# Ledger of designs, part 47: designed miniproteins, single chains, continued (2)

Each design is a single chain, and the fold is of that chain. pLDDT is the mean over its residues in the fold that is shown.

## One batch from the design tools (miniprotein)

Design m5707
Fold by ESMFold2-Fast:
Structure m5707 (fold): chain A 77 residues (1-77)
Amino acid sequence: MEKELEELAEEAARLAAEAARAYAEGRLEEAKKLNEEAMKILKEAIELAEKAGRPDLAMEAVRRAVDAARAAYAAAA
């Protein structure tokens, strides 16, 4: 379970970072699609963590995605 959750969290963070880069570069349509996919995967990670009784992992997944997006935006802007 934890490995599966970690894989989902990593994928969500990757997509969030890519969405932030696309947004910083003015690629708004691509950014929206990437952000929607990131949010979908992040929701799956949160639901899996909640079912496992691990809200700490859900919070970590969210923070990881936010940090990745922020770092990518700062690097691209």
Scores: mean pLDDT 82

Design m5708
Fold by ESMFold2-Fast:
Structure m5708 (fold): chain A 65 residues (1-65)
Amino acid sequence: SIVDIALELMVKEAGLSRELAERVYELVKAGRLDEAIELLVKEGGLSREEAERIVRGLAAAIEAE
C-alpha cells in the first residue's frame, strides 16, 4: 500500500525505528499532526523542517488510501 511505502521510507531514508514510524503514523491518522511533528523532533532527532516534510508526506499517503 502507499502507507506501507511511506513507513518504509521513514525507516530507510530518515533513519527512524519501525516503532517510532508506527507511532507517528497513528498520530497522523488521528489528525494530531503537531504531536507527530513534536515526536519526530524529540525522539527521532529530526529538525522541525524535516519532521514537517515527513508528516505532510505521510498525511498525503494516508489520504490516498
Scores: mean pLDDT 81

Design m5709
Fold by ESMFold2-Fast:
Structure m5709 (fold): chain A 56 residues (1-56)
Amino acid sequence: MEEVREKIREFIEKHGLDFTALMKELEEYAKKEGIPLDEVIKLAFEVMLEIQKEKQ
């Protein structure tokens, strides 16, 4: 999970201003790694919430 979480954070930093591109890359990453998309999406939401908390 840590490795996946780090990749998700990288994707968010890379695409933070383009949520459509972010979601597309998360979906492709899930397929490449054989991880259930729901797991990747849950982690992405957690990381996004942490970033949003910092911006408040």
Scores: mean pLDDT 75

Design m5710
Fold by ESMFold2-Fast:
Structure m5710 (fold): chain A 64 residues (1-64)
Amino acid sequence: SALEEALASLPAAQAAFVRAGLRLLEQLGKHEAAEKAKKLVLEGKVKEALDVAIKAILEALKKG
């Protein structure tokens, strides 16, 4: 997939963090944030993608 190709172009640690963040967003039901983060990764905006993911995860954690 295009996402796999984009992740393969990143350093291994950075790709792992993006993968973990996307999985956690899906598990937390933050599907819109996950889609936005995927789009940013595809555009090479990895730092912005991580910011979106972290923000959404922190908002979800405020509920528990």
Scores: mean pLDDT 80

Design m5711
Fold by ESMFold2-Fast:
Structure m5711 (fold): chain A 92 residues (1-92)
Amino acid sequence: GSMAARGAIDAIRAAKREGATVSLEVKGDTLTITVRGAGQAAIDAMRAAAEAARKAGAKATLRVDGDTVVLTIEGLTPTALTAVALSWIGEQ
């Protein structure tokens, strides 16, 4: 069920633990997580989140440019999107 949401939440937490800046954007059923100042832990967590989303049947794309990592997940349910958004707000 919620593997994509869980993966995204774990990635946000990993990025925050290493002091990276996390931004979230929701457009329809598409979630974009941008991490700036990412270290290896955040990169690994973002890769794991992409794999979890794909395994759940969503389309996930990961882009790494230096210390900036962007994960785009397409086809998330409203419940999954809400869970990720609420988790991200709680990390502020």
Scores: mean pLDDT 80

Design m5712
Fold by ESMFold2-Fast:
Structure m5712 (fold): chain A 85 residues (1-85)
Amino acid sequence: SELVKELLEALKKLGITLFTEIDGVYDEETETGIIKALQSNFGGEPDGVPDEATIRALELLGATKAPLDGVVDEAARKEIIETAK
């Protein structure tokens, strides 16, 4: 989807190294890849499980209105895209 492509492009623009290709499909591999990228870029262990590093990364990327549970839901994706503009 366009939102997924915009999210992955926004993460790259914000300097986050991605572990997955930008194919526009949001599946379990893409979700895990985003979590690992956030963990790796913000000093956490890249195990793909949401942790304090993932929550901190989402806050720093501008996901201030989404629940800070470490999950990159649709609201968090939209806020990250907007921050990267």
Scores: mean pLDDT 61

Design m5713
Fold by ESMFold2-Fast:
Structure m5713 (fold): chain A 91 residues (1-91)
Amino acid sequence: AAPVTRVTLTLRVPAEKREEGIEKAREVARFLAEEAGATEIVSFEVTELPDGTVEVRLELLLTSELSEAQREAAERKAREAGAELRFEVLP
């Protein structure tokens, strides 16, 4: 089935925390996959910024719209990881 929700995860950490940041991003992505039942990973990018921080950006497509409770749970898990989530419902 066509994906119906795009989720973008962004996490910025100091360069020395690069591996920890990647691990945290992957845990949040796994949680989203378990909640949605089926996902597609569109991109996984790690970028070193000029200020000496590292940005981990992950984009997922979900095959279903998450409920408010599922979104709140995902946002809470992301917050605990220091990450930001953005949800976009695809037409």
Scores: mean pLDDT 79

Design m5714
Fold by ESMFold2-Fast:
Structure m5714 (fold): chain A 99 residues (1-99)
Amino acid sequence: SRGAEALAIVLLINGQSLANIAELMRKEGRLDLADYLEEKLKAGASREEVIRDLAERLGLSPEEIEALIAALSKKSADDMTPEQRRVYNRLLDLAAEEA
């Protein structure tokens, strides 16, 4: 499903570690995504790399992916540009559909 991938991106943007997100996904029964995140952690992947990969899997445009990467430098969603906030809110909506 698309919701768990969107949730992982949101959590990464909000400063959660790959290890914490992998544990959450394992607890929620998304063993495939947990295994993916654990492999990325073991490989030393950056938050940016994981966000790019998951966003591409969700079918986000290159422009939307760059907006999400830029959002990593923000302290909160309130510091995001309107364009960054639009993409971020779309991910929040997708994450909510998983619940």
Scores: mean pLDDT 81

Design m5715
Fold by ESMFold2-Fast:
Structure m5715 (fold): chain A 119 residues (1-119)
Amino acid sequence: DKYLELAYKANKFNTLLMLETLGRYYFKQGDYEKAKEYYEKAIKLDPENAHAWYNLGKVYFKMGKYEEAIKYYEKALEILKDGNPEFRAEVYDNLAEAYEKMGKKDQAEKWRKKAEELR
């Protein structure tokens, strides 16, 4: 019983790592539709994976879909809460860049300041 649960968790972890690796691979190749597919599969397997939500946001950003990118970055922050300041700073920087691309300079500056505060 206990060993079956551990085997399930290990298989889930290996599958997540594979999906995230494929998502990152296709993202680097500029295949944003394939990157999106693999990150969406990772999120379906583990909806509490803040990194997968963040990476999906980056995919939408590269597709020029800045409002959707912001939505997924905010989802990553919701999962992180007050944890992992280094990663939260990275998410804040990407939120700032998305707002900057939308011409929302004041909102971009606000998020860059929040990232700097987590240094």
Scores: mean pLDDT 86

Design m5716
Fold by ESMFold2-Fast:
Formats: structure tokens, sequence, C-alpha cells
Structure m5716 (fold): chain A 63 residues (1-63)
């Protein structure tokens, strides 16, 4: 679970760097779910915050 969540965070970070914010949000959301299932609530919160920042950028891109 944790290793799978870490891979999803990496994929999300790559997508965000490429400007693919929707894809980044999908990867971060899945990683948050896996970290919570693993009981790693601290990492889940950190990834959730990363997703929130990307969501702001997606909104700015549409506006």
Amino acid sequence: LVEEAEKLVEEGEKAAKEGNYEEAIKHYSEAVRLYNEAGDTKRALEVFEKGAEVSKKLKEKKE
C-alpha cells in the first residue's frame, strides 16, 4: 500500500510538472486513499495538500 501510494505521488508530481493538473489530482487522490488504508494519516494529509494546490492551478488555468 505505502509503496503503491509513493509511486502514485511520483506520477502525480510528473503530471503536475507537465501541466496535466487533472491527471495529477487523480493520482494524488488515489495516493491519499492508499495512505489512509495503510494508517499513514500524516502522509495522506501531505498528499491531500499537494492535490489542493494543484486544484487551485487548474482553476486559474480555466479562468
Scores: mean pLDDT 79

Design m5717
Fold by ESMFold2-Fast:
Structure m5717 (fold): chain A 61 residues (1-61)
Amino acid sequence: LAEEAERLLREAEEALRAGDVEKARRHLNQASRLMLQSPAADFLRLFPRAVALQRELREAE
């Protein structure tokens, strides 16, 4: 779960850099679901990346 969440966060970050806001948002949403199902340590490790990406998506609109 955590490995898939990390992969989805990476894919979302790449999609956002490419200008694909919709794809980035979909991948972030999927990663967030997997993070909630992951152990607390993995959630806390990935959380800052998810928050940063969500902020960038909000700015990109």
Scores: mean pLDDT 80

Design m5718
Fold by ESMFold2-Fast:
Formats: sequence, structure tokens, C-alpha cells
Structure m5718 (fold): chain A 58 residues (1-58)
Amino acid sequence: SAAERAARRERNRREGRELLEKGRAGEDERGALAREIGRRLAEIGDEIEKELEEERKK
């Protein structure tokens, strides 16, 4: 239908503009890298804390 075609057009336009803005600033790369680093640090922290608790309960 005409309504479906118009909705698809608007979606494509929005996605295109957002992608361009992200590409210019490198926001997607920075965001993804920050999340990955954060996750790894959290895992390391959890392991250290667990080992520390086990040592305390010797």
C-alpha cells in the first residue's frame, strides 16, 4: 500500500542520516570498544574479588 511504502521510505532516510552522523564522529566504534573494555574489566574485578573472599575465609 501507499502507506507502507511511505513508512519504508522514512525509515530508510532516518537510518541513512543516523549512520552518516555516527560515521563522521566514529561514535559506534568508540561505543563498542568502551563496552568491551568495561565488560572485561568487570570480569577481572569479579575474579579478583572472589579470590580475595576465599583467602579471607582461610
Scores: mean pLDDT 71

Design m5719
Fold by ESMFold2-Fast:
Structure m5719 (fold): chain A 68 residues (1-68)
Amino acid sequence: SLLDEFARELRELYEELVRQGASVEEVRRALEEFLTRFLAENPGVSEEERETARLAVDIAVQEHERLA
């Protein structure tokens, strides 16, 4: 599904940023930009799907903040 693909790409992006040694601020910015682009490119996604995508980003940022 679109959400499964989003979650997979988000995880891959996060793992790549961590591999590159990105700071907490850099990770947060990149993941938020990724979400913003996804929502802009997919204006037909449901409110439920939008909330799920936002939650996935929030979880990833929170986990990275705990590691810093």
Scores: mean pLDDT 82

Design m5720
Fold by ESMFold2-Fast:
Structure m5720 (fold): chain A 95 residues (1-95)
Amino acid sequence: SEAEEAREKALAEGLSEDEAERIRLGVEIGRILRLIGEALDALLEEKYEEALEKYKEALRLVQENIPTKKLSEEEIEKKAKEAVEEGKKFLEERK
């Protein structure tokens, strides 16, 4: 993955394990933010299934990289559906 490649490059350049892990996390955070942006673009284009899949992928990356409560696939599905429905309501209410 791009994040693992960035980590390996940092280690090869003489950075510490902690510094290399921070770089890896930075790449993954960037990917999460990009996926959220792509999901919002899909909502604007009324591509609700694409938006749902992008939100699900973002939530999976969050749980893989942030040491918090792990979400089940059912919880990921539910949260992603809630995000799509909230975004859809917001767009329907705009003039």
Scores: mean pLDDT 79

Design m5721
Fold by ESMFold2-Fast:
Structure m5721 (fold): chain A 64 residues (1-64)
Amino acid sequence: LTEEQELEIYQALALIIYAIAKLSDVPEDTLKRLEELYQRALAATSVEEAKRLVDEIVKLANEA
């Protein structure tokens, strides 16, 4: 597994979590924050950065 492939996997995971949150009864403020984190994950240039953002997305979505 290359670093590019690993980055794509984390970006896909961010998309899936954001999509689930969007279909759920999540408060607008939380959804806006999730969108910001998702957009940052798409712009991530390293696996470490993408993973950190996905971890933050998961935590925020679970707290909603």
Scores: mean pLDDT 80

Design m5722
Fold by ESMFold2-Fast:
Structure m5722 (fold): chain A 119 residues (1-119)
Amino acid sequence: MITLTESGGGTFPEGGSLTLTSKITGDVESIFLVAWWQQKPGEPLRLVASISSDGSKTRYDPRYQGRATISLDKSKNTLTLDLRDLQREDTAVYYSVAYALINNVLRLVFGEGVTVTVV
């Protein structure tokens, strides 16, 4: 079983920065991609950024390009999202998500979500 334990949520000033982390445990060898997704009230779930399990390939949603950095520390199994130049519109719940292939079946595992408020 894969679990994602998130931290780094809270209240942040506009124009500031934040770091979200997700500790990944369990069958990490089945994971091929990890990502951060944003959920805003009344809006669809949006990708912020993704990184391949080997750390070689990253993808960013165009709205976060230049403001977000995703990284994966494989030795610590820790996924990190750094977000800069915070705007009030960054207020949301952020989910870490693991994409795993188990017995040739795609499984998405979500963390519980961290709340970010920009004031």
Scores: mean pLDDT 88

Design m5723
Fold by ESMFold2-Fast:
Structure m5723 (fold): chain A 85 residues (1-85)
Amino acid sequence: AADEVRAHFDRAIEALKAGNLQEAVDHLLRAIDAYEAAKPEVSSEEVARYIGRLLRVLADGLEGNYEQAVKDVEAFRDEVLADLA
């Protein structure tokens, strides 16, 4: 479960490094799906935090700031994995 979540975040980071925002977003959504499968009782607070994280990555990518988008995905990954533990 945690390994699957991490793998999708890592694929999102590699997609951003390749300049592919669409592929990165697809992997982030798959990471969230894997998280929900591992943790069925996701709180409204967790959902709000994850939406905020996703929007930051999208904003950075749309502005062409892929270096910042990678950093935001890394922070998002670390937060989701901490919440899963």
Scores: mean pLDDT 83

Design m5724
Fold by ESMFold2-Fast:
Structure m5724 (fold): chain A 64 residues (1-64)
Amino acid sequence: SRELFEEALKALEAGDAERALELLREVYERSTDLNVQIGAHEAIRALEAGDAEAARRTLRNLLA
């Protein structure tokens, strides 16, 4: 999950929100860790709302 969050953040920093969404949905669907699922869900909601900046902050906080 950490590797996928790092890839999703890298995709967002490159301007590829669609790739970031794919990676975050994969984490959300396959994770059994509630904290990981919550983090992925919050980042997905931000991206679906068009707020890439909020999604990046969420991912940076998850990776800190």
Scores: mean pLDDT 82

Design m5725
Fold by ESMFold2-Fast:
Structure m5725 (fold): chain A 65 residues (1-65)
Amino acid sequence: SAERAELERRLVALESAIGLLEAAKYFIETFSKLPPEQRQAQLAALDAQIAALRAEIAALRAQLA
């Protein structure tokens, strides 16, 4: 169905977004010259965003089941 195809496209977009956030996290961990406290804050924010997107993926996968 068109609705199922839309949910599948949304899943791909969310998985891509997680990949970009994980790449950003790796970049910050590897190359960031920010003070440790600022770096930890940025990494924590990225981890929170990744967790939220993973929860959304789980909910969408349940709808596709």
Scores: mean pLDDT 89

Design m5727
Fold by ESMFold2-Fast:
Structure m5727 (fold): chain A 70 residues (1-70)
Amino acid sequence: ADAQAYNDKGVELRKQGNLEAAEKEYQRALEIDPNYAEAWLNLGLVLTDLGKEVEALEYFMKALKLQPGI
């Protein structure tokens, strides 16, 4: 799926330390599928890497609501 392809690009970019590019790819995944819990989780993780812990918490809460136990 297209949403998964963008999420996968974000994961790869985050592993390479390209955090801003990773954030944009996760946002693209969520534009296609706003219920994609893994993309919300991954967006939270990249925000944590950027030192934006408060914003990260909001996205982790979205992921948890969509998929309890993630």
Scores: mean pLDDT 84

Design m5728
Fold by ESMFold2-Fast:
Structure m5728 (fold): chain A 62 residues (1-62)
Amino acid sequence: LTEEQWKEAEVALYMIGAVVAEKAGDYETAIRWYEKALEIDPDNEVARQGLEEARRKLEEAR
């Protein structure tokens, strides 16, 4: 696999972790996973949207 494909796979794994955490109601963990994805791919629109949604849900839950 190319370096780009490895980055895509790593970002995908972090995003899957974030979605699983969100479904479990663990928004703080979801935020951390989205932030890790954005460290690798700062222009990832889906990760950015997920981060904003997780932050909103965390504020609603507290």
Scores: mean pLDDT 80

Design m5730
Fold by ESMFold2-Fast:
Structure m5730 (fold): chain A 59 residues (1-59)
Amino acid sequence: SDAQIEAIARVLAELLRDELLRDPEGTAARVRRYLTEVQGASEEEAERIIARAFELLGL
């Protein structure tokens, strides 16, 4: 759901703030892999979560 995507994006932006700011592309690639391969999220859901986390960090 949109609420779940927002909640996950906020947690990721908080917990991985330094990693996302230091290495946005590499961190995003690892997070995308984790979300799709471990959490079973779709590629579309993973991209929406990552995009929202970037937006929350001003990236």
Scores: mean pLDDT 85

Design m5731
Fold by ESMFold2-Fast:
Structure m5731 (fold): chain A 70 residues (1-70)
Amino acid sequence: MLDEALEKLSEIFEENPEKLKEILEAIEAGDTEKAYELVKELLEENKDKLSDEEIKLLLEHFKTVLDSYG
């Protein structure tokens, strides 16, 4: 479920506060492409905590959210 994947992502963000800050700064700057790439990189670095399906769901969710800000 996406909500379960989001819980795991929250934990990853807590462990990677600098990366989270970079993502938020990219969103604030309107650089949604950079924000998406930063999220993708972070998820790929944490494959031990996330299944391939959870990574896919999170990336699809973030793409939709970021497209809403564009």
Scores: mean pLDDT 79

Design m5732
Fold by ESMFold2-Fast:
Structure m5732 (fold): chain A 65 residues (1-65)
Amino acid sequence: MEELLERLREAMRRGDLGRAERLIREMVAKGVPKERVLEALEEVRDEVSPELYERVRATAERLFG
């Protein structure tokens, strides 16, 4: 779990939208709690563009319900 969350934070810091979205889909498939994913996104919010943050967060909210 923590390895996937760290990979998500890294993808966000690099501005890699495609990788971030693939990691979120993988985390849904593996049963990672939604709250952990949202916490990881919040941790990098100040380090990334608002546009990237909002798009990835919207993907997480859609896929986790």
Scores: mean pLDDT 83

Design m5733
Fold by ESMFold2-Fast:
Structure m5733 (fold): chain A 89 residues (1-89)
Amino acid sequence: MEEELERLKKSIETAREIGDVLAAVAYALSGKVEEARKLLDRHTWLSPEARAQLEELIKEAEKIRKENPGLSDDEQAGLFIKKLLEEKK
């Protein structure tokens, strides 16, 4: 059915987009905010809304880093993921 093929294609695209978003967030949490932004700039197919959403995620990751300077990059990533899961509800 056309609907199942369409959903599969969207799932694959979503998985790639999630991977790129997670990579950008990981770079930001590692203090590589410029690398995170370069990654976003390479994805020219992103709509202005999607780019704004990703910029907000990068800013939130940097905020967590500033608020928790004694935590490791992995611990800061854990806090960010927890916040993302809470916002999805």
Scores: mean pLDDT 66

Design m5734
Fold by ESMFold2-Fast:
Structure m5734 (fold): chain A 69 residues (1-69)
Amino acid sequence: SMAEATLEAAREAEKRGVTSPTEIFRLQLKARAKKGLLTEEQIDALAKSLNLSPEDVEELRKAYEEAKK
């Protein structure tokens, strides 16, 4: 669920000592992709706005595809 993805991201942020709202949001993005909660269009739009590397974008797309399988 979206709530579980948010909680997992919050826990990962605490584990890594991340306090920046932007970095916490990036962790939420990755958690959502792994759970299949993001569309390809959302991944592309968010990757551009968050200035993710092409390698990070491919990782998110792969997680999305694996979640749908």
Scores: mean pLDDT 74

Design m5735
Fold by ESMFold2-Fast:
Structure m5735 (fold): chain A 57 residues (1-57)
Amino acid sequence: MKITREDVEALVEAAKEAEEKAKSGDVTAEAAADLLRIAALIEAEMAGVLEEAEKAL
């Protein structure tokens, strides 16, 4: 399934927000890192790179 650009932007913003909260102790740094990694993966999929990477793995 393809993901919209707005979905990726929303996830990146949410990840940044979670990272700021992690610095304040409201959420763990691990959770913030996971959100950032998911956002990067989704962005790669939008570029069509993730599908090729999965086939290579």
Scores: mean pLDDT 65

Design m5736
Fold by ESMFold2-Fast:
Formats: sequence, C-alpha cells, structure tokens
Structure m5736 (fold): chain A 63 residues (1-63)
Amino acid sequence: APGALWRAVRDYTGSRPDDLSIKKGEVLEVLGEDPERPGMYVARNLTTGRVGVVPAAFLEPVE
C-alpha cells in the first residue's frame, strides 16, 4: 500500500494551521517528511481523514 502505517503513542494537539491533531491509538498513513521542519511527518489520520504535520516522536510503526 502507498505510505507507511504508524500509530499515535500519545495525544498531540496541533498549534499551526497545517498541524495534525492526533489521539493515542489512532492510525496514520505517513506520506513523507515535512521539508520545513526536521522530525515532523506529513501524515493522513485514518480515523478522521485529515492530512497535516505531526511530530515523528509521537508515532510508532505499525508491526
């Protein structure tokens, strides 16, 4: 499937308009790294359908 599947390990509330808010346990499709901010991913939240930027440190790969 296109994109890697990742799971939120904790809640994150976005502070910028392009940020993706997530809740612990939600599954995301990682689309790539944010070229503006190191350590941030552009991802789609599969629960909400929203796309935005989320910290890689708040995610783990789905095994």
Scores: mean pLDDT 79

Design m5738
Fold by ESMFold2-Fast:
Structure m5738 (fold): chain A 95 residues (1-95)
Amino acid sequence: DLDEIIKEMEEEFNKFVENMKNSPEAPSEEELKAAEEKLKEMIEFLRRAVEEGRSPEEVAQELAPEIDAAVEAGKILEWQAIRLTLWAYRKYRNV
């Protein structure tokens, strides 16, 4: 179940990356690498949050400052990785 949701999260992230590559704001190689590492970090965070039985509210509170920081810095791909993690966690709790 969780592995299925993680696959959906990765697929959605890859679609977002492809859309960004076709935009006037195409990400650099450095931005793509940073985003890939952020996605890996977020998947590890997601697995840990599930294992610890954390509430959706606790997960949202922990990720909120990271979302705000990514938005402020214009790190749109990292922002997407973080928001997809929150989406994945909520989906896991509802299924």
Scores: mean pLDDT 84

Design m5739
Fold by ESMFold2-Fast:
Structure m5739 (fold): chain A 66 residues (1-66)
Amino acid sequence: DSLAKQAEELIQQGMDAAAEGNYDEAIKLFEQAKELAEKVERKGESLRTAADNGIKSAKKLKEAAE
């Protein structure tokens, strides 16, 4: 499913952005990944969970950096 691949790519981009300290960009990318993951028939639950955890982690890292 191309949507699953796009969600996985957005999760990876979000992780890369967070690693670079670009937390606002990371949060946006994880939110986009979650939206796509909700439309996925297969792997949707695991992709949604990964995106949600990414959003929460990036927000906590942003708070710690500020």
Scores: mean pLDDT 80

Design m5740
Fold by ESMFold2-Fast:
Structure m5740 (fold): chain A 68 residues (1-68)
Amino acid sequence: MVIELIEVAIDYAKQGDTESAIRSLEKAIALNRDPEVIELLKQAIEYLKQGDTEKAIELARKAIEKLK
């Protein structure tokens, strides 16, 4: 569930759909209770807003690793 939302966000980010990527990450944050994962996802959203898609994807991938 949370992992799938982050994976969907990564796919949107790769397609250039920043708004959908941010929305999917916000849903992942709302469903998650791990403070470290929440912080990584918030940072990913901030990089997406700055146009740094590569850094945002890197942070999203780190969040997935913490959830496994």
Scores: mean pLDDT 86

Design m5741
Fold by ESMFold2-Fast:
Structure m5741 (fold): chain A 85 residues (1-85)
Amino acid sequence: SLKELVEEGVERMIELMDSPVAERERAFTEFLKELAEKGASESEINKAGRAINESLVKAKQLIKDGYSMEEARKKALEIAKEILK
């Protein structure tokens, strides 16, 4: 379903947070394109994009505050899931 595609794609993007920037940007662009091709509304695509971007901004701050990559990724996933509700 579209809901499962969004949830899995967001989890994948958070998993990639420690990957090279070019790889992450390509994966993000391809994910949003796939959502559009599967019939996601502009609202659904924007919500998925916000879930990824906001959670990764928070993860970056946590890393600066001394959290591990694993803990930052876990917190990012929690935030993304809240936005997707």
Scores: mean pLDDT 83

Design m5742
Fold by ESMFold2-Fast:
Structure m5742 (fold): chain A 81 residues (1-81)
Amino acid sequence: SLLDKAIEAVEKFVKAMEEDPEKARTLGREALRLLGEYIREHPEHQLKVEEAAHYIVRGMRGSKEEGVEAGRKALELLKSL
């Protein structure tokens, strides 16, 4: 599903942040794209997905440590759907 693909992208984002921040930012953008598509199919999940997207954007702009923490918070939100 789109949600499963988005979760996988965020998991890869967290892992990549420790090794390759540029790759992590690419994965973050892909997760945001997938979440945008998911909201169109599941508007009832919009608020939680927007909160998760906010953490992904924050993680992409921050330090390695901020990126890992923000990505994990996004995963908690998305896995609760």
Scores: mean pLDDT 87

Design m5743
Fold by ESMFold2-Fast:
Structure m5743 (fold): chain A 63 residues (1-63)
Amino acid sequence: SSELEKRLEELDRKGVLLVNQGKVEEAEKIGKLAREAKEALERGDFEKAQEYIDKAEELVKKV
C-alpha cells in the first residue's frame, strides 16, 4: 500500500541519519528489516511487510 511505501521511505531516511551518527550496527539491523518488508510487498504479503516495518520502527525508537 502507499502507506507502507511511505513508512519504508521514512525508515530509509532514518537509516541514513543513524549512519551519520556512527550507529552503523543499528542502521544495518533496520536496513535488513526494511529489505525484508520490501520483499514481502513484492510478493503481495502485506501482513509480513507490516510486521517487518513495525519491528524496524520499534528499533528506531530505541536508538
Scores: mean pLDDT 86

